# Designed miniproteins, single chains: the designs that were tried, part 17

Each design is a single chain, and the fold is of that chain. pLDDT is the mean over its residues in the fold that is shown.

## One batch from the design tools (miniprotein)

Design m600
Fold by ESMFold2-Fast:
Structure m600 (fold): chain A 87 residues (1-87)
Amino acid sequence: SMQERLDARVEETVRLLRELGYEELAERIREFFARNPNPSLEEEAAVALVHGAALDVRRNGADDPAARRSLERAIRATEHLIERREA
């Protein structure tokens, strides 16, 4: 189902972020989706972008600054959406 796919993506995104040292963000994302069972398409897209960017950083390693910048941009966008929802 769509919900099962979202739950799996959130779980994998949290795991990837923890592996990359983004422990605080990983917990914020986990809690956000746990508290918001009906996320918007924008919020779902944001976690998908973080997931993809984190996976690129893991695959390409420390020598890919472009992948790291993409992850940092995706993180900032996701933090903005969480803050907007909590306001």
Scores: mean pLDDT 80

Design m602
Fold by ESMFold2-Fast:
Formats: sequence, structure tokens, C-alpha cells
Structure m602 (fold): chain A 71 residues (1-71)
Amino acid sequence: MKEENIKKAKEVMDESVARVRAALAAGDQETADLIALKGFKEISELGDKVGPAIQAELATEFAARVAAARA
């Protein structure tokens, strides 16, 4: 179901961003990068099931949130 995949993608996004923030707060940039990469892959896979426009929106939102966490 399209809504279920979007919900799962947003859950992965929220969890991944929180973990990136925690790793950065601990001074662990390498772990933060690995968490962001894994999150992007999982969101991309979920997005593929809901169509390219929504997949692009999810990827853009995640990238923006990760960038904000690093700033």
C-alpha cells in the first residue's frame, strides 16, 4: 500500500536523522556518514514502490534533514 510505504520511509527518516544527530554529538563523523548512507538506501527502496515523484521528494527531504543535523 502506497501510504504504508510512505509511513515506513518517514519512520526510517526520523530514526536515521536522530541517530545521525547522536553520532555527531559524540564526535563520530564516520558513524554519522554510515547511518545517513544506510537511511538513504532504505528510503530509496521504499520510495521505489510509491513512484518516482514521491521517491524524489522523500530523498530530498531526508538529504535536507541530514544537512540540517550537520549544521
Scores: mean pLDDT 81

Design m603
Fold by ESMFold2-Fast:
Structure m603 (fold): chain A 77 residues (1-77)
Amino acid sequence: LLERAHRALREARRLLEAGDLEGAIAVLGRFVEEETGVPAAEVEAMSEEEVREKFKSTPNEVRGAALELVRLARRLA
């Protein structure tokens, strides 16, 4: 899990540095959906507080990725 989370975050950061915000969102969304079973689109529509509450019993690495996903999705929307 930790290694998969770090890979997803590194790839998202690489895409952001290249100017690919949509690609970064897609990478994080796929990771969060695979780990939590919650659709990426549903997570993207959440607030940071909703993410913290819904995923409070989820590993910190997964919750961290979901928070980053929401922050990036808000920049796009």
Scores: mean pLDDT 81

Design m604
Fold by ESMFold2-Fast:
Formats: sequence, C-alpha cells, structure tokens
Structure m604 (fold): chain A 81 residues (1-81)
Amino acid sequence: SEAVKKLEEGVKAFHEKKYEEAVKLYEEAIELFEKAELSEEERVVYLPVAYYMRGLAYEKLGKYEKAKEYFEKAKEINPSI
C-alpha cells in the first residue's frame, strides 16, 4: 500500500527527529488512507496509528492542542490505541 509506505517514511523521519517532515508524511499517509478502499487492517490499525503518530510529532513540536486533536481521532477509530 502506498499509504502504509508513506506512514513508514513518516516513522523514519520521526526517529531522525525531523518532526515537521514527519507531520507532513503522516498527513500524506492519512490522505491516501481516506481516499482509498481500505483493508480491515488498514482501517482499524494503520489509519489510527497514522493519526496517533501525527499527534506525537505535533507534541514534539510543542503544538499540544493539535497533538490532542489527533490522539482523539486515533481513539475514535480504535479505542485500544
């Protein structure tokens, strides 16, 4: 999946402490997930993980209100996250 590949690129950027780039890559991953017909795994696991990771990246950038918004979006899709 192109969306999963973009999510993996975002995770790599996050680990390299490139938080603004990570936010952009997670945003692109979410857009790819939202416009595609998703597998159950993509809908229940990867999409909420993309929201959660975007929240973590915003938290690292000191954007706490945005971080909270994306953590809430992740939990709405999968409460186990």
Scores: mean pLDDT 84

Design m605
Fold by ESMFold2-Fast:
Structure m605 (fold): chain A 51 residues (1-51)
Amino acid sequence: MERLLRAVELLLTGRHSVAEVAREVGFSSQAAFTREFRRAFGHAPSELRLR
């Protein structure tokens, strides 16, 4: 199950907020999602939306 990879796809479409993506991929909070995303990719999920 590649929840963080699905989150990347959702963020790149620009149609969802970080909080919405966190909920959609099954995280209990945006903070938990941001922490795990930073551990996996080395940057914040919001940075993907900056191109």
Scores: mean pLDDT 75

Design m606
Fold by ESMFold2-Fast:
Formats: sequence, structure tokens, C-alpha cells
Structure m606 (fold): chain A 76 residues (1-76)
Amino acid sequence: MMAEEAAEIARKAARIARSEDPLDREVGEAMIYMVVGSSVAAGDLEAARAALEAAAEEVEDIPELKARLEKALEEL
């Protein structure tokens, strides 16, 4: 997966995580971690990092989710 592709998929997942529906928020956050996990499993840390950065930027107004994504980025 290319870094740009991972970032775009993560950004779309982050938009789902911004939903007013709590179930959609959970699904969106899970989709972000699926993209990151797949990238890490493939040895593509650039794609994993790009995905987390793109998702964190999309959820700037959701401090708790942003903090979790930034922590995941630090742990890469």
C-alpha cells in the first residue's frame, strides 16, 4: 500500500469516526487501526505513519480520539 493511498483510506475512515452515531464512530476508529495494522504487517511504516497523521488531522476537533491516534503514531 502506498503512503498516499493509506492516508486517503484512513481519512475516509476518520470521517466515519466523526459520525454522530456512536456505532459509526467505533467502526470508523476500527477501520483506521485496520489500515495502520495492515501497513505495519506489510513492513510499510511510512504508510502506517501517513494513515495515522491523516486520521489525526481529520479528527482535530475530537481531542480524545486525536490523542489515541497520536499515541499510536508515537508507538510506531
Scores: mean pLDDT 83

Design m607
Fold by ESMFold2-Fast:
Structure m607 (fold): chain A 66 residues (1-66)
Amino acid sequence: SLLEEVRRLIAEGKSGVEIAEELAKRGYSLEEVEAARREAIARGDSVTAAALDDIVKVIRERGIPT
C-alpha cells in the first residue's frame, strides 16, 4: 500500500523530495497521496501524516507528474 511504501522510505532515511519522486515513478496520483495523508491523520499516525503533508506540498509546488 502507499502508506507501507512511505513508511519504508522514511525508515530508509529518504527526504520528502525523494519520496515524492519515488511515488511518482511508481504511478501514484496526487489524489492517492492526499487520501493516504487523510488516512494517516485519522489513524493518529502523526509521523507518517507529517511526512505525507510535506510530500503533498512538494508534489504541488514542483509540479511533479503523478
Scores: mean pLDDT 80

Design m608
Fold by ESMFold2-Fast:
Structure m608 (fold): chain A 86 residues (1-86)
Amino acid sequence: MTIRIILEGADPGAALRGIGVGVDLELAGAEVKSETKGDTVTITATGANEKGVQIALDFAKEMEQAGYEVTVEQIGDELVITIKKP
């Protein structure tokens, strides 16, 4: 499946964490692309397996526990995680 992680209004700490999860997804076998536009970081992982999905969901939980507003949606074969400041 495809995983999309969108960090809206990312501070440098959130952006660095996003880069870290992108690396973890690539090591799990996904093709990862990262795009930064202004204060928004978008990470797209294509061909994610079950391990990649778990990595993304663990990241979503970590960001929610850190005080970010997190939304997780599954749209067909795409998992979309949107993270923004409250």
Scores: mean pLDDT 83

Design m609
Fold by ESMFold2-Fast:
Structure m609 (fold): chain A 137 residues (1-137)
Amino acid sequence: PPDVDALLADLKSEDADTRAFAALVLGWLSKDPEVAEKAVPPLIEALKDESARVRAAAAIALGRIGGELAEPAVEPLIEALKDESARVRAAAAIALGRIGGELAEPAIEPLLEATKDPSPRVREAARIALERIGYVP
């Protein structure tokens, strides 16, 4: 079985590919709530990583965790909607939609702004996220 402590260490690797892969695997393993509880805080830190690839992977992982365990990621993901990378902004929008419901209500106004993003991918991700949250225009 994958070593969760080794994956948590890999999030701090000097190699951006290793950090991105560790983030994605931690997101996948977070079907186990004990893994999710350990992974959410370092994944929130990874949203501020120097590599856009790592920031996008962290957003994807936090969205995959979803629900109540990912609630601490809502405000950091709202900040990631303003990231310089369209890939990161799209991943943050998708993650907020996957967390969903009442927990993601603070994201409604930021996601409405993201529907006007210069990237078509970000606009589409924001629109889908608003539908998932239950926002009715």
Scores: mean pLDDT 90

Design m610
Fold by ESMFold2-Fast:
Structure m610 (fold): chain A 58 residues (1-58)
Amino acid sequence: MTEEQKKAYEEAVKMYLGDPGAIEGLEKIYEQAKKSNPELAEAIKRGIDEARKLLEQA
């Protein structure tokens, strides 16, 4: 995993945990990344999935 992918993952987790309403923005970022950099898009998706699991446990 590249430094950019790791940062994208961490940002997605932080955004979703700080504001669950941010999911709409994260989905838009994911769609844009999927067109230009599929590996970065997968990192964003993993971050969203991780944050979702953490919120379910709260």
Scores: mean pLDDT 75

Design m611
Fold by ESMFold2-Fast:
Structure m611 (fold): chain A 71 residues (1-71)
Amino acid sequence: HMTEEERRFLARAAETVRRIIKAYNEGKITDEQFDEALARVARARERYFQTGNLDEFEKELAEVEKEIEKA
């Protein structure tokens, strides 16, 4: 079914993970914050596979990114 939505989902997940890795490599977040950020992305991904709700997924990833910027 939603092949185009699935591609958007994958691209968004990859972008958020890339931002998390960059923040960690730049010393902006701790090991604990890095692990928690990745765990939140994994939970958001699992939730998307259960619900198909891309808006909910994108909102959660935006919140993760916002918390990284505050660290």
Scores: mean pLDDT 82

Design m612
Fold by ESMFold2-Fast:
Structure m612 (fold): chain A 60 residues (1-60)
Amino acid sequence: SKEVRKVSLESAGNILRVGGEVSRELGERRREEPIAERFYRDGEEAERAGEELLREAEEL
């Protein structure tokens, strides 16, 4: 149903936002290492994907 889809999108969006925050925090903790750039990039991508899912849920 539309309601189930909305809840699923909101849940996935929030999980991705939290994952993005964790990834950025790991990047900060490893900022002197080359891997830090990947953590920052992955974190930004996860946050953007989460925002898109939350936007899609709002449009339902």
Scores: mean pLDDT 86

Design m613
Fold by ESMFold2-Fast:
Structure m613 (fold): chain A 68 residues (1-68)
Amino acid sequence: KLMEAAKRLAEVARKAGDEELAERILEAAEKGDAAEMGAAVRKHAEGLDEEEYEELLEKMRKAIEEKE
């Protein structure tokens, strides 16, 4: 279900410190637009430099490990 996937992604984004990304993901899912949700994630990733992108991935990985 799109909303369930969005909630998981939003929680990981919040744990990584990106509340704006989390809000955009949830808004897109509430509209039922999986393409818009994917576009929001891609646009955010395009705006990160290499170090910021690596930090985001590491925080998401740790958030998954610690929450599980």
Scores: mean pLDDT 64

Design m614
Fold by ESMFold2-Fast:
Structure m614 (fold): chain A 75 residues (1-75)
Amino acid sequence: MRILGVEFSEEGGRLIATIDLEDPAAARGRGPLEVVLDKADPAAIEQARAGLAALEAAGAAPELVEAIRELIARA
């Protein structure tokens, strides 16, 4: 899996990170990976922080780690 790009947007109090992946198997009818963080939901923010820690521990792609970190920072 290769990360081609990350885009950030905000819609209705939700922060969205759109991660473009070079994986044709992942692209079957679902488009890019979207990570959504509801700014009004403390549980979603805590889940995102826990997910970031797990991804860092698993040695995930640095671009993915940075995207989630930036998303949390914007919340």
Scores: mean pLDDT 70

Design m615
Fold by ESMFold2-Fast:
Structure m615 (fold): chain A 109 residues (1-109)
Amino acid sequence: MVKATVELTVPARASADGRKVTVTAIGEASDNAKRLEVRVETADHSAEARAEGQKTVEATIEVDRPALVHATVTVEGEPGTKIKLTVRVRTEGLYESTAEGPEVEAKEP
């Protein structure tokens, strides 16, 4: 088994009008993935999710003040397993912004 990791850092701002702001990190893996893990965190909040036998995993936090959000996805699988990380910032009832990392392939060391 080999591993690959993708990391993204995105700015998130609290809503000025009191709406809920959520940040979701989404990991997507190729069919040959055996284990998939995503983590999303700020200084105040963190969430993790793991999946075995699934191609997608998501973790979500709420942002109550301006913060840098760090998201990490890790895949374990056979050589050639691919992983992609997407981070979505949603303000309730208004809009969504999306940041995408590169698609990365797990290789033998």
Scores: mean pLDDT 78

Design m616
Fold by ESMFold2-Fast:
Structure m616 (fold): chain A 55 residues (1-55)
Amino acid sequence: MSVEELIEKLEEAARKGDDDEVSRLMRELAEVGTREQLEEAVKRIQKAIEERNKE
């Protein structure tokens, strides 16, 4: 699984409110991703949560 795929799955899990899946995917990303990729993932998660709350 690529880092980009992990970030996309994190965004989808966050949008669905699947906290267990978000935690698991964040752990996997932390093992294989760079600091910049982790920062990007956090920003995408935050945006997905905001979009979910505004729907």
Scores: mean pLDDT 78

Design m617
Fold by ESMFold2-Fast:
Structure m617 (fold): chain A 64 residues (1-64)
Amino acid sequence: DERLERAEAEIESLIESDPETAAVHYLLLGHEYEKLGRYEKAEEAYRKAGELFASLGNEVLAAH
């Protein structure tokens, strides 16, 4: 799906500047791929979201 591929590119552009928003958008992207039966793409999007959330959680813990 060209629309979802464009969404993925836009999310990737946010990783460095706004990783929290990027993580949320990867979750949404995963849900969209899952609805289309694109399970491999959904798993990849969910994994990227999880990695970003884990990095953000580690930052919060390290800040204390």
Scores: mean pLDDT 76

Design m618
Fold by ESMFold2-Fast:
Structure m618 (fold): chain A 66 residues (1-66)
Amino acid sequence: MKKRIEVLVKSEKESLLTGDEEDQKLLKENESLPPEEFLKTVISYRLTRAVDIAIEKNKERKLKEL
């Protein structure tokens, strides 16, 4: 399908744009990549970030603030 990759790229870009600062930074740094490479980068980033967030959440539980 000729537009399938473009639809996925736009969906991921919109998701990153409506995300937090790290999501927006990834979009800014990588939006110039070819569509296929951009999608690979986004998927890798989301997996890595999910792991990092889980680790940070576990550590932050120990030293609670407000």
Scores: mean pLDDT 72

Design m619
Fold by ESMFold2-Fast:
Structure m619 (fold): chain A 70 residues (1-70)
Amino acid sequence: MEEQVERVWRLLEEQRVEEAEKLLTDEIAEKLMERLNEELKRAEEEKDFERMMELGVLALALAVLVVLKK
């Protein structure tokens, strides 16, 4: 499962949204949201605004994919 979560994360970072959608399950989406929250917390602690913006875009992409898959 962690391997698939990492694969979907990488596809979203590469803007390969169509391929990410094919691999996305509810379980993977939940784990991706958990990872996004942890990464965002780290970026906030480090005052890394550039990373926070990147994570924000990734979270939006994930939210759109979850809605489209319903």
Scores: mean pLDDT 78

Design m620
Fold by ESMFold2-Fast:
Structure m620 (fold): chain A 57 residues (1-57)
Amino acid sequence: TDLKKKIDELTKKGTELEDQASRAAGAGDVDRARELMDEADKIKKEKDKLESKYKSS
């Protein structure tokens, strides 16, 4: 279904943001790392909502 494709896309985007946040933190850029983790958290919440719809439909 289209929901499954969207969930897969969000999963990849979330992982990429988490990886970028880890690199920023390793470089000492704490503010950037925090911003990237906030973005990753938003993506995770959107993914969780779509997963709930996918499982219930």
Scores: mean pLDDT 82

Design m621
Fold by ESMFold2-Fast:
Structure m621 (fold): chain A 66 residues (1-66)
Amino acid sequence: MAAEAQKLLDEAAEYAKQGKLEEARKKALEAARLGGLPEEEVLKVLEAYAKRLEAEKNGEVLEAEP
């Protein structure tokens, strides 16, 4: 179900926050398979999330926000 796939994506995000990108990738791919989502689409969303998280951790500022 889509809700279950979303839960796996949330777990992937948690692993990414912990710096476990490989684990996050595995969870994201499982979510894609379970929900019938395109692998590429799921990975793009995860990468965008991880990039923002890394920017915050490094103290970078967004172009739109200070």
Scores: mean pLDDT 68

Design m622
Fold by ESMFold2-Fast:
Structure m622 (fold): chain A 75 residues (1-75)
Amino acid sequence: VSEEEIRRGVADIVTAIGDVLAEKGFYEEAKRAYELAVELDPDNPVAWEGLAKVYRMLGQEEEADRYEKKAREAR
């Protein structure tokens, strides 16, 4: 496997961890997980959507709107 494939695979796993944390209401921890996921794979729209959702839950609407834009721009 390539480094790019490993990075994308790790980003997918970290995104899934973020989803579980957000479902349980651990929004700060979920935010950290999604931030790592988009750093590893900025083309992952699910991770950007997760960031937008968590920022909205934390009351940070401006950041949430920015990350929703990023999700739409990702492949």
Scores: mean pLDDT 83

Design m623
Fold by ESMFold2-Fast:
Structure m623 (fold): chain A 60 residues (1-60)
Amino acid sequence: SPAEREILRLLVLSLAELGDLFVQRRIAERNGDEEKVEELEKQMEELKERTRREVARLEA
């Protein structure tokens, strides 16, 4: 269905964005930047939650 294709595209895009944040967090961890790690973890959770909301909206 069109909704299933939109969900797949959304998931692929979100995974790519999470990958970028994951790399940034890894660098911050290596540098001992605890505040930056916390900020990036929050951004990752916000991205996941936004993705979950959009998936739920498309499944409604």
Scores: mean pLDDT 86

Design m624
Fold by ESMFold2-Fast:
Structure m624 (fold): chain A 102 residues (1-102)
Amino acid sequence: GAAFAALPPELREEAARAINKVASVIKDTSEESRRLLGEAVARIMGAAFAKAGVPQADVDAYLARLTPEQREAFLRGIEMARQGKTLDEIAEEAIKEVKEKL
């Protein structure tokens, strides 16, 4: 969506691959699976926004449409990126958490 337009092409492709990797392990459309996917997407987007140096106005616009749990995940993603984690590493951690909860 609009959030991907704020990212450089290379980072946009990396974020899309990370999101698809998490989505590939979610085999149902239950409310719990949708919630976990939404939180994982928010975390990956937070990390991608931090790596891209996205303007605060675009960050605020994205945060405004997230649930409280997705906002927390987004902020965690920013912190993980600041710690040097790649989008792939963040996706792998999210996959582990999804598998433990499903």
Scores: mean pLDDT 81

Design m625
Fold by ESMFold2-Fast:
Structure m625 (fold): chain A 68 residues (1-68)
Amino acid sequence: MLSIQEEVREAAKALGYDLSDEQVLALTQALIGLLSQREAAERLGWSQATLSRMIRQVQAHLRTRRPK
């Protein structure tokens, strides 16, 4: 969990977003399916569309960094 959270934080920063630990945690939990995108978006004060876009951008960044 922490390692994925750190990767999400780095990906967000690389994409020009400065997220708090709370925001990174909610985004990470949505990515791994522990939170619905709706619940995560509500906790962050974002629209579901904004969260979905952010998740897609983070996933694309992680695909570039993470070996398969």
Scores: mean pLDDT 75

Design m626
Fold by ESMFold2-Fast:
Structure m626 (fold): chain A 78 residues (1-78)
Amino acid sequence: MAEEEREREEKKREAIEDLKELGERFGLYEAEKKAIEEIEKGYEEGKLEEGIRKANAIYIAAVLDKIGEEFDEELAKR
C-alpha cells in the first residue's frame, strides 16, 4: 500500500496547490479555504477523490455566485 499512500499524498498536495492558484487568480479566497478543508477532510477519511469533488463543487458554486452578483448589478442598471 506504500505506492497508494504516496500517490494519495501527492494528489492531495496538487489539488490544494491548484485551488490556491485559482483563489489568487479569481480572488475567491473564502471558497478556496472551504475547498481546501474538504480535501483535507476527504484525505483523513480515506475519501480523497470525494473530497476533491466536493472542493471543486464549492469553488464552481462560488464562481457562479460571483457571476450572478455581476449579472444582478448589470440588470439593476437597465
Scores: mean pLDDT 75

Design m627
Fold by ESMFold2-Fast:
Structure m627 (fold): chain A 63 residues (1-63)
Amino acid sequence: MSELEIVKALVKKELGLSDEQLEELLELVRNGDFEAAIEFLQKKAGLSRETAEKVVKSLASYL
């Protein structure tokens, strides 16, 4: 298992995302659509913009 798989599992657990929602988030980050990824986290996980930005930056570092 890679570090990315561990990070994915933690993000899913902490944010209450489904497998489908997690994959959508990762696709947005891979495509460099960070604004859409931030908005996705705000709507689906109820995060503040500041927290969503930190999550997106962390995921981008593994992609």
Scores: mean pLDDT 78

Design m628
Fold by ESMFold2-Fast:
Structure m628 (fold): chain A 67 residues (1-67)
Amino acid sequence: SAHYQQGLALVAQKRYEEAVAAFREALAADPSNEKALKALALALGQLGREDEAQREGARVREILGLP
């Protein structure tokens, strides 16, 4: 999708906050987009470089999983 590709371009530019927003839009359009979900997790990990291993999953859930 266009949003997924936009997110990848933003990651290449190290604009991780904006990449997260783009990947969220990709997942809003297609919640089963595994590529966007993995890319979102990686972008969130980059934002949490001080605590990469611990918070990535929780941040993904906060953005995608409303519940």
Scores: mean pLDDT 72

Design m629
Fold by ESMFold2-Fast:
Structure m629 (fold): chain A 65 residues (1-65)
Amino acid sequence: MEEAEKLYEEAKKLAEELRKLFPDNPIVQESVDETLKYIEEHKDNPEALKAIVEGLREALEAAKK
């Protein structure tokens, strides 16, 4: 339970960070909104949340110049 809650908060934080990096990019904003919806739908699934956290971390690293 605690692990899923921790991953849920981390996933939301990373998604919001990605949104802040591209505030004027509608495609990224829409992608982040869909990701946040997926996080909410899987908030009790640590495997799904871990995959999202890893994907968001990779996206953030790729976005940093």
Scores: mean pLDDT 80

Design m630
Fold by ESMFold2-Fast:
Structure m630 (fold): chain A 119 residues (1-119)
Amino acid sequence: MVELVESGGGTFAAGSSATLTAKVSGVDFSSVTKEWVRQTDKTPFAVVATISADGSSTSFAPEVAGRASISADYANSTLYLNLNDLQVEDTAVYYAVLLPSKELPLPVFGPGTTLTVTG
């Protein structure tokens, strides 16, 4: 069974930094494209950052471009999202997502981690 364990949420001050973490088990971590998506009061699920299965390419939503990084630790099967210069608009529930592959017929969402940014 594929499982994601998320951490790193909480309440943060505007202008600070947060690191969200997702530990992955039950699938070959190097075989799946990974994303961080968020849900806010203003938007349905929106992709924040994507990293390719092999880690060779990354992409970011315009709202976080230049202040976000996504990385994958293949030895420990751990996905990271680092958000710098936090804005009140970053307040959301964040989900790590594994995209479909040969071994994974449907996307798998983590349980969600709440990030609250106060100005």
Scores: mean pLDDT 86

Design m631
Fold by ESMFold2-Fast:
Structure m631 (fold): chain A 69 residues (1-69)
Amino acid sequence: AEEETEKGKKLLLEEKYEEAIEHLLKALKIDPNHEGARSLLLSLIKLLKSKGETEKAEELEKELEKLVP
């Protein structure tokens, strides 16, 4: 979980948003209570909305909701 979260954070800084999302979602599937991964995904949703990529943000929100009990 932590390793996937760190990869996601690095990819986010490199503006590789699709790959960052994939690694962060994997982290949450391993540990659904991982605060770091969840926080980064929420930041990604906000970033995607600010860039006008609303459909990608909505897809990510749906995936996040699947990972909450």
Scores: mean pLDDT 76

Design m632
Fold by ESMFold2-Fast:
Structure m632 (fold): chain A 77 residues (1-77)
Amino acid sequence: SSLEEDIKELEERIKEIEEKIKELEEEIEKLKKKNEEEPDEEIEKKIKELEFEIEVLEGIKALLEGVKNFLKEKLKK
């Protein structure tokens, strides 16, 4: 059914977001190590920007998971 297809699409989008969050976390770790060796206000700003991007992505993920769970309940299977 189209509903099962919609659920699959949401699961794929959630996975994409999880992968993006992981990439951003890895970038933040690299920047934090660099900033420990040579403190730079621009690096600190970039870290904060990436942390904010993660918060936004986690919010979107939570919304998509909520929609997915609602659709799964509607599917009753």
Scores: mean pLDDT 86

Design m633
Fold by ESMFold2-Fast:
Parts: structure tokens; sequence; C-alpha cells
Structure m633 (fold): chain A 79 residues (1-79)
């Protein structure tokens, strides 16, 4: 049980690291999107919007996985 708690905490830490990396990528793409919109580059705008959407979907999955693991951790800690 104690080893299970440690393993879950490690998995949460790995997920948090991945979530941060994806959030940074989204932020950079959002900056590029604003520049492309200001420049009237319709094809680039469409491409960037699709890339952002895909990363936001991946982020949502990882945040859901983190939430599930945090819930399991809370149950194991009896808190």
Amino acid sequence: DEEEIKEIKKKIEELEKKIKEIKEKIKKLEEKLKEAEAAGKEEEVEKLKKEILELEEELGILEFERAVLKYILKKLEKK
C-alpha cells in the first residue's frame, strides 16, 4: 500500500511535467496565431488553430488522468 502510494505520486509528478510542457507549447502557438491573424495569413491561422486544438485535447486527457490518480491517492491516504 505504501509502495502503491509512492508509485502514484511519481506518476502524478510525471503527468504534471508533461502538462507543463504542453501548456508552454500552446502558449507559443497562441502567440504565433495572434501574429498570423494580424498579418491576414488565413492558411497559417487555420493550421495553428488545428495544432492548438490537438494540444488542448491532449492536455485535457492528461489533466483527466492526473485528476483520477489524485482521487485514487486521496482514497489510499484515507483523507
Scores: mean pLDDT 86

Design m634
Fold by ESMFold2-Fast:
Structure m634 (fold): chain A 76 residues (1-76)
Amino acid sequence: MEKLLEELKRLEEEARKAHDAGDYEKAAELLEEGARKLRELAELYRAQGDDEMAALLERAARDAEELARKLKEKAE
């Protein structure tokens, strides 16, 4: 879990830097990877019986996926 949280933090920081640099395609790719890891973290919380935290993480993953879609549209 600690490694996954650290990876999520790095991905968020890298996605922000890519967005700030105008690299919307890279920012979208990083957000999509972040969404995948958020879903993985949600599964870990659900396995521990924390359905509430799992639901929050799944919403965060969906939000990241939606933002990635919008950024890809801007890149075109």
Scores: mean pLDDT 82

Design m635
Fold by ESMFold2-Fast:
Structure m635 (fold): chain A 85 residues (1-85)
Amino acid sequence: HMKKREFTPEEMIDRALEAVKAAIEKGPKALPTAARFMLSVAEVFLSKEAVERIKKILDEMLSVTDPEEQLKLAEKAYEEARKAA
């Protein structure tokens, strides 16, 4: 039944990273919403253990204010999601 889906898990994970990157550029008000979107994508396609790892990285991203550090943490969450897909 996977052949009837419009998006692969990898495509949805890629889209989630792009949303987080855009939110980092727009500023702190957009970032929590983008992080929640990425976590929701992970919850749909990944194991609960992978979701918990990604959640910890995203929570750390939301606790820092430096856009460069936020981007580095976003990429780390993305790599964990892609490895688990």
Scores: mean pLDDT 79

Design m636
Fold by ESMFold2-Fast:
Structure m636 (fold): chain A 70 residues (1-70)
Amino acid sequence: AAEAEVRRALAAIDRARAAIAAGDFEAAGRALAEAHRHREAARRAGAPEATVEELDERIAEAAEALGRAA
């Protein structure tokens, strides 16, 4: 359960970064929202604290990139 949510969060982060590179800021925002949901689901399912912190860092980096690009 936790591993699946971590994978979905990482996939959503990758989609957000791809959307930012393509100039699709609406798609990037939706992908970041998905990443946040899967990150929270992973935490609740018992993902290790270090893994959740890695997801938080990657989501923050993508959100900063979106803010600069938009």
Scores: mean pLDDT 88

